# Ledger of designs, part 51: designed miniproteins, single chains, continued (3)

Each design is a single chain, and the fold is of that chain. pLDDT is the mean over its residues in the fold that is shown.

## One batch from the design tools (miniprotein)

Design m9755
Fold by ESMFold2-Fast:
Structure m9755 (fold): chain A 72 residues (1-72)
Amino acid sequence: SEGLLAGIAGALDAIGAALEKGLAGDKEAARKAAIEGGKEAVEKAKEKGDPVGVEVGEKTLEAAEKGELVPK
């Protein structure tokens, strides 16, 4: 459960960073922030040793790389 919570927290941080940069009108910075947040989410989940948290983090990173975490 701790790994899952770490993955969720990382995903929320990635979304928050993307929204912050997006609200500032810098979509490229928003995308970069989302990708970095996604990477951190994966690392935090791996550190906790929770496979579900890792999967959530990896899906967040994939969405960030596709630009799906920044509203079009």
Scores: mean pLDDT 68

Design m9756
Fold by ESMFold2-Fast:
Order: sequence, then C-alpha cells, then structure tokens
Structure m9756 (fold): chain A 93 residues (1-93)
Amino acid sequence: MDALVAELREILREGAEKGLEEAEKSDDPEKDKERTEQFLRIGDALIEALAAGADLGELISFARMAASVSKNAGDEIGAETFERMAELLERHQ
C-alpha cells in the first residue's frame, strides 16, 4: 500500500511540475495554473481514496474518466498524468 501511494504521489507531482512549467510559457498563465491546481486536487482525492481502502477497479475507472475529462478540456498534461496513474493501479490489481 505505502509504496503504491508513494508512486502515485510521484506521478502526480511530476505532472504538476510539467503543468506549471507549461503555464509559465502560455498566453494565459493564471488559467493554466488553475487547471494544474484542479487536477492536483482530483489526483489527491484518488490517492486518499486508495489509502482509505477503496476498490482498485473503481479507482482505475475513476482515473480513466479523469484522463478523458482532462483531454476533452484540452489538458493534455492532466490527461497523461491520470493515464499514468491508471496504468500503475492496473499493474497492482
């Protein structure tokens, strides 16, 4: 459990760093930073649910849904981050 939580937090942190870096280069840095903060909150909620004993299959479905929502919103970094989280969860199922 602890190792899986740590790996998920690492993926989320890497995604956030990448999102903030791209936000600095964008024509709307404040909007892109808010987008990064929003996917961080969603990712944190997923990790907290895992720590609380949520079903892995449900968490995988949630991560895939979050990735799709991010992609549809034009957030490629958020989408990639949630896809990586889903893949990690699948390897531990």
Scores: mean pLDDT 82

Design m9757
Fold by ESMFold2-Fast:
Structure m9757 (fold): chain A 88 residues (1-88)
Amino acid sequence: SLLEKLKEASEKNDYLEEIKLITEAFKQGYSREEILKNSSEKVKKLLEEIDEAFRTMAEALVKRMIDRAGISEEEAQKWLEEILKKLE
């Protein structure tokens, strides 16, 4: 299984292979929780930082769209939720 291969890569400190397997697991619909449980601590922190950076960027873009295009906060929230859901 992908999660078994991911755990093996994390134990070998093969971070490049670990990242490739994480990407494949997300594409196949594995949950973030399952992926993180089988990932190394270093890669877990990297994924948390990437998620936080993406959320911050998405929030900034939504605020800019509200200000510039007159999009309501409700519409902006729905748009943000839909984008974040695709990252699951």
Scores: mean pLDDT 73

Design m9758
Fold by ESMFold2-Fast:
Parts: sequence; C-alpha cells; structure tokens
Structure m9758 (fold): chain A 76 residues (1-76)
Amino acid sequence: SSSLLDKAKKLLDEAKKKEKEAKENLDKAKKILEQRPEMDETDAVLKFGDYMGEAYRNLSEADKLTEEANKLLNEL
C-alpha cells in the first residue's frame, strides 16, 4: 500500500532527524572534552553530561521510530 510506504517514509525521516540531533550533541560533548583545560571543570562536567544525555535520548527515539517503520515495511 502506498499509504504504508508514505507512513514508513515519514517515520524514517523522523528517525534520521533524531540521529542528526544525537550526532550534533555527541559533537558538542567531544568539543567540551577538547576544551576542558580552558573551562571550569564543574561547568565542563555538567555540559558534557547534558549533551551525552540528549544524544542517548535521541538515539533511543530514533531506534523506536526505525522499528515502527520496519514493521510497516514488512507488511508490504
């Protein structure tokens, strides 16, 4: 069904956006580690934790969206 393909495509596009947000947060976390000698250590730890947490949340959401899309595609 074209409808199922369209819905699966939308879920995959949403998953891709979440993966991009996760990558951006991982890149920000990496930058904190690279800049750590020039940063307040408490501020660095808190920002690193926030970016890593956001990355993990986005990856988890992307995984769920991808699984939902795959279920729809398997019904074709």
Scores: mean pLDDT 85

Design m9759
Fold by ESMFold2-Fast:
Structure m9759 (fold): chain A 93 residues (1-93)
Amino acid sequence: MEEETDVVTVGDGKIVIHSVTLIEDGKTVATGIGIAGVNAPKELLEAIKEQMEELAKFNNLPVLIAEVEFADSLEEAIELARRGAKEALEELL
């Protein structure tokens, strides 16, 4: 499995996006994505999730995005995003 964490700063807040991808024989089998925010607007997190879902649907990609989560610290947000991504990947398998 391949994992990636991206952290985006928005004003005084942060948004964590974590992806977990299963690759077999050089082909992507499934990707789970988790999103968590720290002091970030709910509407922005939901917009990011919706945009990612539409992109995956348009390209027929085997992607599932977990429900957005909120945390009080960056460390907690990273943990929540990772957990969400892994759970989403398991739902696709």
Scores: mean pLDDT 84

Design m9760
Fold by ESMFold2-Fast:
Structure m9760 (fold): chain A 68 residues (1-68)
Amino acid sequence: GEEARRSALAGAEAALADGGPAAGAVGHWQANKVSGSEEAREYARKAAASTTAEEAREWALQADKAAG
């Protein structure tokens, strides 16, 4: 749902802003808290691990689809 998408986007944004492992950890935490789907969590983690805005956005959209 929208919460999983927001979690993925926030994680991706944090990862891109910080560029470090701490940003990835925040993304994982948000994905686990909000997403009820394993697939959605995995895509949210990939979004958080992305190093480009474009890649992060693509994974965040996949997380949204998987979450329903």
Scores: mean pLDDT 59

Design m9761
Fold by ESMFold2-Fast:
Structure m9761 (fold): chain A 89 residues (1-89)
Amino acid sequence: DLEDRVLESIHKAGQALLDAQRAGRVSPDVARQVNDLIVKAVTALNKGDLDSALEHLKKAKELAREKGHDDETAEHLEEAIKYVEDLKK
């Protein structure tokens, strides 16, 4: 269902971010900021706060792409955003 797709997309984003950190493609500071936003998004989802979840996911995607140059993490976060938007319909 859509909730499972959101969580799977977030999980893939977390894995991509970890891989980028290990490869030295993303700085530790940027990786920490992106991960903090992902954690906030998951916390919001667990509370049923879809608006806060979207806000945190969008910020995480922007940081991953613009400061991390991490397109893979950004793509998975974009998928999560689309599924959360579908949950609001």
Scores: mean pLDDT 85

Design m9762
Fold by ESMFold2-Fast:
Structure m9762 (fold): chain A 72 residues (1-72)
Amino acid sequence: GNVVYIGNLPKDTTKDDIFRFFAERGLTPVSIELYEDSAYVTFESAEEAERAIELANGRFFGTAEVSLAKDP
């Protein structure tokens, strides 16, 4: 899939913070769904989603857990 799940986000994390994090690293999210402590980020391709996980793992606000979204 082309959707990335990000868990354990700091309370003050905004959609703009998430977008800028990936944009600064050469990835452009198609859409971002932000919840209290988690987000689903949609990319154009599965390859971009995999790269997003690699780039974010251990670097996204220092505490966020990043994985491919599970199908319901």
Scores: mean pLDDT 73

Design m9763
Fold by ESMFold2-Fast:
Structure m9763 (fold): chain A 72 residues (1-72)
Amino acid sequence: MDEKVIGLRVAGAKLDEEAWKEAKEALPLIKELHEKEGVKVILETEEGEKASPEVQEIVDELLKAGVAEIKT
């Protein structure tokens, strides 16, 4: 019983638009990997930094699907 983790950094300006588009396209694959292989996404955030609305939407979708956890 081994949990696989994928680290995604949610903090602010460190990811450009292209990187977040790729993460959004990967959402269905992340959900499938969670259901089939027990993969869990770790979302790293910095205290006081805010994600863009587009990034926050992706984060909210992952949290709603139960495949992600926020780490500050």
Scores: mean pLDDT 63

Design m9764
Fold by ESMFold2-Fast:
Parts: sequence; C-alpha cells; structure tokens
Structure m9764 (fold): chain A 73 residues (1-73)
Amino acid sequence: QIQQLQQKQQDIFDQISSKVGKEEALKLLQMAHDDPDKAVKEAEEKYGKDVADLVSEYAKVSDQLNQLLQQQQ
C-alpha cells in the first residue's frame, strides 16, 4: 500500500520531469506541497493541461500517502 503509493508518486514525478525538466518539476511539486491549487493553475498556464493533471494527481497521491503514514502511529 504505502510502497505502491511511493512508486506511483515517483512515476508521476518522472513523467512531469520528462515534460518540463527535473528542476522545474521539483519547483512545481514543492509549490503543490504549500498550495496545490496554485501549483495546478501555474502548471496549466505555463505547460498545459497534461502537466496540470500530473501535478494534481501527484498531490492526491501525496495526500493518500500522508493519511496512511498517520495510521501507522
């Protein structure tokens, strides 16, 4: 479960990196941690819907992973 979500998170990061470059992908994902709505909007405006959808999916996977990690307490 947790390992599968971590793998999915990595796969999404790799897809974003392949489209916008690793440095820009990291910036978008850091923005998504602070403000996911802003990150999705910025991605859509700068790179288009495909990248915005990937950023949105990454944020959802990150939220799911965080919830599961909290259950392990």
Scores: mean pLDDT 79

Design m9765
Fold by ESMFold2-Fast:
Formats: C-alpha cells, sequence, structure tokens
Structure m9765 (fold): chain A 85 residues (1-85)
C-alpha cells in the first residue's frame, strides 16, 4: 500500500541520515558513546513511526503500540549498552 511504501521511505531516510552522521562522527574522532547515541535516537524514531503505522493501518490500541515500543527499545538497549567509564 501507499502507507507501507511511505513508511519504508521514511525509515530508509532516517537510516541514511544516521549513517551519514555516524560516518562524520568517525571521521571527527568522536567517542563510541556519541555513535551509540545516534543509533539509539534513530531506533527510537523508527519505533515511533512503526507504532503510528500500526495504529492507522491495523487499528492497534495505544497499549499495544506502547508495548511494541518498549520491546523495540529493550532490544536496542541490549545491542547498544551504556558506554563504559
Amino acid sequence: SSSSQQLRDQINSLLDEALDRIQQLMKDGASISDIQAVARETGERIAQLYGDYLKKEYNATDQQIEEYKQHVLSLLRGQFPPPRK
């Protein structure tokens, strides 16, 4: 559907923006913490977009969307642990 295509385009745009920012941070000698922050923020934005899509297209409840977002954020935290001191 057009809504599904729009979601894919928005997610791809966010991923391209994140990749560009990460590449620039790496060139500038930024910390792993800064790189992880960009990845985490991008993941949170993607989770929000997908939640909005599920509500609109599949009539998902606010509770189901919140549970989904918490699950996605939990997975992201597992892959991007807090930076070591």
Scores: mean pLDDT 76

Design m9766
Fold by ESMFold2-Fast:
Structure m9766 (fold): chain A 59 residues (1-59)
Amino acid sequence: MKKILKVTTKANTLEAQKAIDLVNDYNLENPNPTEEQFKKIEEEVKKIDPSATVKLEEI
């Protein structure tokens, strides 16, 4: 089945928007991310917005 990355942020900030954009761009280039890719993106998102949460979700 296909999987996508989903990001959730607590704040409407520039950092939150950057985290959302990063995940959306990643999903466009990588329509079926692996667990290793998920962990890497989760770390990058946490550096941009520590309050953000990333999940690997099946669609």
Scores: mean pLDDT 77

Design m9767
Fold by ESMFold2-Fast:
Structure m9767 (fold): chain A 79 residues (1-79)
Amino acid sequence: SEELRALLARAQQAIADFLASMTPEERERFLREGEPLSSLPPREQLEGSARLLRDFAERVPSAREAALAAADALAELAA
C-alpha cells in the first residue's frame, strides 16, 4: 500500500539519520550489537532493533533524538 511505502521510507530515513549522528566507532558498536538479531524472524528483528535503538539513545546522548525517532518508526513497522 501507499501508506506502507511511506512508513518504510520514513523508517529508512530515520535509521540513516541515526547512523549519521554517530562516530564511526559508535556505528560499529551498534552494528555489532545488532548482529544477533539477524537470526530472528522479521517482526522480532524490527522489535529487537527498536529496543537496541532505545538503549543506544541512553548510551549515546548525541544520538538520542535520532535513535528514538528510528525506534518509533521500526516499532510502527512491526505493528
Scores: mean pLDDT 84

Design m9768
Fold by ESMFold2-Fast:
Structure m9768 (fold): chain A 80 residues (1-80)
Amino acid sequence: MEEKLKEIEELLKRAEELVDAMPASNQDEHRKILEEVKEEIDRLVKEGKYDEAVRLAQFYVDVLEALVLIHKVTAELAEK
């Protein structure tokens, strides 16, 4: 239990870092989604569904990493 809770905390910290890496124009939308994901993870943890909570956190981090890359490429293209 404690090991999985630590993994969730580390994944959520990574998600916050990735949201902070996004352009300022996208911050409000991504912070709203981050809070909704945190609420769902907290719900899963309260239900004892630690494996599902870890999977959701990992999936969300993977999606954010892809979005950061897309935003970076899009910003570079928008300068032209």
Scores: mean pLDDT 80

Design m9769
Fold by ESMFold2-Fast:
Structure m9769 (fold): chain A 56 residues (1-56)
Amino acid sequence: TVEEHGALGLALRDGDYAKALELMGEDPSPENVAAFKARLEAMRQGGLDGARALAA
């Protein structure tokens, strides 16, 4: 819903990646948080191509 998407956006903005993972139905483990942060950083620096390079 719009409310769920808004909450996810706020969690990402505030750096609460564990909360963001919970809202997406993912396990908020430290390992998943680290992987998620790395993917967001790659997207910030290189956009979609940067995220793809990190995943490869």
Scores: mean pLDDT 69

Design m9770
Fold by ESMFold2-Fast:
Structure m9770 (fold): chain A 74 residues (1-74)
Amino acid sequence: SETEEKIDEIEREMMARVFAAIDAGDAAAARAYVDEATKRLLELAEEHNVPQEVVERLLAGTAQLRDMALAEIA
């Protein structure tokens, strides 16, 4: 679906930017990229009435990526 394609695009962009930030040792950038992607995912979920279970899974994924990135940089 269009919604799934947009979610996939946001997640791919987030992962690419976060991995680049990890490689650069830039914790502030890693946090900012995850926060931006989380905002975009929540806005998309509201606009497209995405099921709560899917929203929770997406938020868990962004939180896990954030924690992983900060652990690698710390």
Scores: mean pLDDT 85

Design m9771
Fold by ESMFold2-Fast:
Structure m9771 (fold): chain A 90 residues (1-90)
Amino acid sequence: SPMDQFRQMMMDSDRRMSQIFTDADQAGISQDGRQQLQQMNDDMNDFMTGRYQQLQNTTDTNQQNQLVSQMGTTTQNRLTQMQFTANQLM
């Protein structure tokens, strides 16, 4: 279901972010660098929360599928940018 796809995206995102923070902390990232990564994570969570509310208010399955697809693309792009940023700060 679209909701199951959303939950899977959240779980995958959380796992990847946890790994990024773990690797950054082990590499001795600066406080400013860690705050930059935290801001990126917070911005992504805000985006996902807004889209989740939109998904809950959508009753048409085709529209739900379009929303989940758009969320997936944006989430992957944001995670890729976070990984790139983290690698530069390590």
Scores: mean pLDDT 84

Design m9772
Fold by ESMFold2-Fast:
Structure m9772 (fold): chain A 88 residues (1-88)
Amino acid sequence: KEELKKLLEEAIEALKELLKDPTNLEALQKAMQSLFKALDLLPDNPLLQEAYEHLLKAIEAVDKGDLETAKKHIEKALEHLKKALEEL
């Protein structure tokens, strides 16, 4: 539980930085790393799966130059991770 909480808090902070600048590769790498580790601990958690799906859609939107869509998906990933943290 303690490790999962730490990983979710790290992912949330990284996503907050990514929301300020969706092209911030360092923030993206930190968010992905923390979320992948959280998913390794709870692979069947639907909130973590949905956060991961939204992060992938945000990456796709950035690659297309659609920063508005990228921010919407980052916001959805944040919502799901905050909800997962509240359920711990």
Scores: mean pLDDT 85

Design m9773
Fold by ESMFold2-Fast:
Structure m9773 (fold): chain A 86 residues (1-86)
Amino acid sequence: SQAQQNQQLAQQNLELARQFLADARRYYDLAPSIDPRQALGYVQGYALGARTAADNAVAADPSLQAQADEIRAEADALLAGVRALL
């Protein structure tokens, strides 16, 4: 059914968002050990990817809004944290 297809698409996008968020966290943790400007670039890329995937998940299944909001908040915190290292 369309509802099942949308639910599968939503879960795939939510998982993709979590994977991008994990990559953003990895580069955030590496920031003190590499060029902070380069680290900011990596965190920005992955954090934006996480936000886009989270938005796509909500578009397919609005019931995931709370989980998507948590991903967006964590992505924003990582971006703010890397900027504080500059």
Scores: mean pLDDT 87

Design m9774
Fold by ESMFold2-Fast:
Structure m9774 (fold): chain A 86 residues (1-86)
Amino acid sequence: MVVYRNLSDEELERLQRELEERGEKALAGELSEEERRELEEEARLMTAQLAARARGGEGEAIEAELRRLEEQDAAAAEAAARGLPL
């Protein structure tokens, strides 16, 4: 498993700005499915980093938050799929 470290404030700010820009492109329909997935992965990492820092956590806390977000995304995808007619 990749060892997660706390990102610096500068790294978090840079990541947030990049995600915001790519999020706008996603809303405009300019991103491919692969690019949207990469954006989602980066957004999860940022959210996990912020949540872990708020709790005074480190690598293990970041990993736990990432797993939680991944489970939430899977549940949301399942809910969306269940909206489709058979």
Scores: mean pLDDT 68

Design m9775
Fold by ESMFold2-Fast:
Structure m9775 (fold): chain A 66 residues (1-66)
Amino acid sequence: SEELEQILTDAGNRLKEASKKSKEEAVKAFQEAQDELIEKGRNMTKEEFEKAVKKLQELAEKYLSE
């Protein structure tokens, strides 16, 4: 749980910084965060994983909208 929260926090920070450079950088940062979440998600409960996926989607909407 806390490890997933940390991954999402780090992903959000990377995505925020990447979005300041370009949309392409932000997309790349999002894809890397998604891959990391999938790897870590293998050992998590369904509920924890779904919560993390939803949080990552919210970050994507915030930094990748338009």
Scores: mean pLDDT 78

Design m9776
Fold by ESMFold2-Fast:
Structure m9776 (fold): chain A 86 residues (1-86)
Amino acid sequence: SARERALELAEEGLRLALEGGDDERARELLLRAAELLEDPAAVRAEVERLEAELREASAAGRRDVDKEKLRRLLALGAALAVAEEA
């Protein structure tokens, strides 16, 4: 699906950005991910929900971070941030 492809591109773009090996490719992947996210408002709502869920878990005394939620939050957040700067 477009959403699954967008997440894959966002995760790859974020990985390249963190590695610092190819900033242009990282940006292109994140922008392509943002383009495939047909509803930016729904994606922003998901980012906010994931952030709230991770914050609530921390406040509840959970020591283990949900790595899947964190990865999804960071990847989608990076794609949205790059799109807003473009």
Scores: mean pLDDT 78

Design m9777
Fold by ESMFold2-Fast:
Structure m9777 (fold): chain A 100 residues (1-100)
Amino acid sequence: DAEREELVRRAEAEFGEPELARLHYRVLTGPTEEDTEELAELLAERTREELERLGASPEVVEVAAEAVREAVLASARRDYARFDAIAEETEARLAELLAR
């Protein structure tokens, strides 16, 4: 649909990362396991890069990146109980790491 392509183009401009915006739109409108896994990996890597830029420890970076990856997968699969569990487990783990 021409209207779908226009919405994707607007999302691409707004996100500043065309590939990520297109993949996000595909997951929202018609999630496949392949698109969902690709989106999860891209968002996890983006999280890793940003936290490293902010000077977070490698342990904090990996915990946060893996949590983002798993949360995206759970959300796309509409497994909200898993999403909530990931949030709770990640908060506890990050609190322990930051208390060191």
Scores: mean pLDDT 71

Design m9778
Fold by ESMFold2-Fast:
Structure m9778 (fold): chain A 58 residues (1-58)
Amino acid sequence: GAKEVLNLVKLALEEEPPSKESLDDVLKSIEDAGKLYPSLTKEDVEKMKKMVKEAVEK
């Protein structure tokens, strides 16, 4: 479910945060996933995008 996906994304970002160069591609992939998987709400997509941005800023 969406909660499991969010938790996996959080764990992945803690181990291997994306570079600034790949940030746009990662954010687009998350946005596209939100359109493809109806279990992902707009709120879930926005949370994932925020987590990715915060990981890159570290």
Scores: mean pLDDT 71

Design m9779
Fold by ESMFold2-Fast:
Structure m9779 (fold): chain A 93 residues (1-93)
Amino acid sequence: SSSDEKIVERLEEKIEELEERLRELEALENPDIEELERLRLELEILRGLIGIAKGVFKLRNADEEILKRLDELEKRVDELIERIDALLAELRA
């Protein structure tokens, strides 16, 4: 259980890091489009890793609480991608 908790904690830490980077970019008058696209790619990779972790944990019959935390992380990543897509649409208009 401790190794599974550490994996989830590492994913949470990475999401918090990327969310902070997005907040900094959203605060700029003219954020760099290439930096937003790189951040979006990192979030897509992270979403894939969360999906893999969910699959592995289900096969191991992991604690329901861990699976619920991964579902919440997946939702957070999707919300961050939507925010980037909205900002990119505004900047490209």
Scores: mean pLDDT 87

Design m9780
Fold by ESMFold2-Fast:
Structure m9780 (fold): chain A 92 residues (1-92)
Amino acid sequence: SPYEKGLKALKEGKYEAAMLYFSEVKDSSKIYNGIYANDLLIYAGLKLLRPDKELPENPTELLQSVTPEERAEIQKKIDELKKNPSEEAKKL
């Protein structure tokens, strides 16, 4: 399933692949480390956008830390990945 592939990618540090798979998850009831499936793509996107910054460990604080500009950048990356999957996403 997209959720299981997304979790595998996330655990392996393959954040672009994780974003792509989580963008396809329709069951919003699924949760991992206190973050719902629809928010896990934001988490993966933040790992790409903030490689040198520590992310908040608390899921609520993490999601509240996201700027509108970062949300737009994450959405743009998802749209680009759906058209041209990265080598990372192709290998999963």
Scores: mean pLDDT 73

Design m9781
Fold by ESMFold2-Fast:
Structure m9781 (fold): chain A 82 residues (1-82)
Amino acid sequence: EEAERLNERALEELRPAMEKLSPEELRAAGARVAEALRAAIDANDPEAAIDELARALEEALGDRELAERLREVQLRLLRLLE
């Protein structure tokens, strides 16, 4: 299943970065991601939602390359839902 494979890939790339974060940093990152997703949902633009999520992840994790790779996976998942 392609969606399962893409989700596994995203988790594999995110896991080591998340493990480096403290519980407080994880809460702050989660709040930032939730805020970005809310704004994008209100805009009714799923591509903007993915862009905002990638930006929030870059800010939370400090890793632009990881955020860009996760963005690509999310865009592929969006295409599968269409």
Scores: mean pLDDT 66

Design m9782
Fold by ESMFold2-Fast:
Structure m9782 (fold): chain A 103 residues (1-103)
Amino acid sequence: AQDKALDPNVSDEELKELINDKDPSVAEAVARVATNAGTMSVEVAKEALKDKSPGVRIHALRAIALKADPEEAIKVLREALKDKSEEVRATAQQLLEELEKEK
């Protein structure tokens, strides 16, 4: 599963299935690997923001900050400041500060 997340030819549909794994630890590991390898598209990341796992949502925010248009990334990150998880909110704040420095 994680090996597929490293594959630059992995499809959005295949990656969505891997991230939707019933085991939260597997889902988070796939999301982390895909974000770090750059295989997680903005479309997949937006769907991953709806995931029940805070870890999956954190990695989705990182993928969006790296790959989305700055205006879209800022909008998504501002919405994530309202997330129920403190770690997700903290990540969104950090990424917003980083985007403001890189403009």
Scores: mean pLDDT 77

Design m9783
Fold by ESMFold2-Fast:
Structure m9783 (fold): chain A 63 residues (1-63)
Amino acid sequence: AAERAADIGDRDGTGKLTPGEAGAAILAARELGLSDEGLEAARKAVLEKGELTKEEFVAALLA
């Protein structure tokens, strides 16, 4: 589920999520039933770093 959300957000296939792409990925993760706590952690990580790899995004969602 978390990996699927990251793939949906990574629309250009770069393996990284810009803030705009991360917004789409977080929306997809919410629709896929991931926890609000994981969604908040992922949002915070993106805001702090400016971009994340898909692996970093998935790790934040599952923390």
Scores: mean pLDDT 76

Design m9784
Fold by ESMFold2-Fast:
Structure m9784 (fold): chain A 63 residues (1-63)
Amino acid sequence: MMDIAEAYVKAIKAGDIQAAIAKLNEMIRLAQEQGIPMSEVLKLINEAEKKLEEAAKKAEEEK
């Protein structure tokens, strides 16, 4: 799940909207199958985004 959330955030950052939508749908499907509430999925996305935000922000500053 976390790796899919990271892939989703990376796709958003890269502007690959189709890949982002595919990963988001994959996370929702897995959450539904496992009985995981959407709040937990959003938490994973937020954690993945925070990790990638720091790296992306530094990369943008250096570009």
Scores: mean pLDDT 76

Design m9785
Fold by ESMFold2-Fast:
Structure m9785 (fold): chain A 92 residues (1-92)
Amino acid sequence: SEELQKLVRLLTAAEILVAGLSFAKPEERQALADAVIATVKEAVELSKKVPEYQKEILERAADIARRAYELTGDPRVKELAEQIEKEAEKAK
């Protein structure tokens, strides 16, 4: 489906941003964290349109957000990961 193709692109973009955080200077970290948050949130919202894959998508999104938190220490990223983890537990 078109939604699945967009989800793959969003999750791939989030993975690239997390890889970028591993090489980021301190002054670059906030902008990359903001981009991860925006991209992951978009993937979470779009996952609602593909309920058969929603749990797998949410689990992957949560993992991406957790790794971003480990690299940034940004409490906004931690909160996002925790919210997605709870949503994944409720998904079929």
Scores: mean pLDDT 88

Design m9786
Fold by ESMFold2-Fast:
Structure m9786 (fold): chain A 115 residues (1-115)
Amino acid sequence: SISLDDLLSILEEASRKAGDKETLSLVEKAKKLLDEMKALNQERDKALAANDLDTASKLDERLLELSREFTETLYEALKRVLSNPKVLSQLSEEQIAQLRSLYEFLSKVVAGYKS
């Protein structure tokens, strides 16, 4: 299994080498969203440790919003990667298989957001 940080770094490098600026922009957006989610998770853990349930609840709501935006952004980035032969040529067959599986999973998650 690959971490989300490693996955995003692989997609960033592949998109950059392929000259796919639009896919690169989506990957950079996903990286920023992941970093914001990590920071809010730390603040949520601090709120819980302080028994500040009101703050923890508000942070959970913001994390849910960011998680949705992250998932939609990653889904669009993967859709573009899998449709661009120049980006795919920068990836191994194993990486492409993993990305296809992730794309299929995220497709179902994103469809659920619109229901």
Scores: mean pLDDT 89

Design m9787
Fold by ESMFold2-Fast:
Structure m9787 (fold): chain A 74 residues (1-74)
Amino acid sequence: SKEEKRFEAEILEGIALILVGVNNALGINDKDLLNKAADYFKKAGELYREAGDYERAEELFERAKQLEEEAKKL
């Protein structure tokens, strides 16, 4: 259902936010960690889009792109 997809998206977004938070708090700037967080944001975005939450999906795709660009500089 759309509700199940939204709930799964929220969990994946939460994981991505934890990874970003740890990276930022510790100043790690680990390329693999940033790319992994970006992947979780993209997966969450796809699920939000499938649930009809297009605006939230676009926000997460943009966050993923920003993390991938940061990882590319490392």
Scores: mean pLDDT 87

Design m9788
Fold by ESMFold2-Fast:
Structure m9788 (fold): chain A 92 residues (1-92)
Amino acid sequence: SEVAEKLAEALRAGDADTAAQIVAEVAIAAGLSSEEAYELGLRLAEAVLAGDAAAALAAVDELIAAAEAAGNAAAVAEARDIKEAVEAFLAS
C-alpha cells in the first residue's frame, strides 16, 4: 500500500517525525484524536528506529486493535500493512 511504502521510506531515512505522521493518519481513521494518533505514531517510529521490536510490535498491535474497534475495514488493512512494513524493517 502507499501508506506502507511511505512509512518504509521514512524509516529508512531515519525520519521519526514523518513516520509518526504517516502512522497518525491511519490512527485518526481508527478513531483516535490527532494528539493520541501522533503520540502512538511517534512511539512506534522511535521504537522501530531504536531496534526495540517488542515496543514497536506492541504499538502496531494497539493501532490494529483501535481500527478493529472502530469497525473501519480500510484502517484495519492499512494498520496490517504498517505491521508488515515494521516487521520487514526490524528483520533487515
Scores: mean pLDDT 87

Design m9789
Fold by ESMFold2-Fast:
Structure m9789 (fold): chain A 96 residues (1-96)
Amino acid sequence: MEATKEGLKEADKDPEYLELMRKAAEALVAGDIAKASEYLEKAGKKISEIVEKTDKSSGVAVEVGAKILVMAIQNMSAAERKALGEALLKKVAELE
């Protein structure tokens, strides 16, 4: 439990992860679902690698979470995807 929180804090410090999340958010706002999905999957793999160094079991859970998020955005309306993208852009800017 504690190890998962530590791994997520390390991900917030990773500039490659933050850049992938920013690109995913920009793609969502632009309506490019294919690019948004690609960047979210790459970000999920990056987080999985970081979290796995702290807790190997948590890496799988994070990767599955990223895939669930990709499925969720494919079922969202254009307005919901834009709102999510804008919220993610704000969050990434706060972490940079």
Scores: mean pLDDT 71

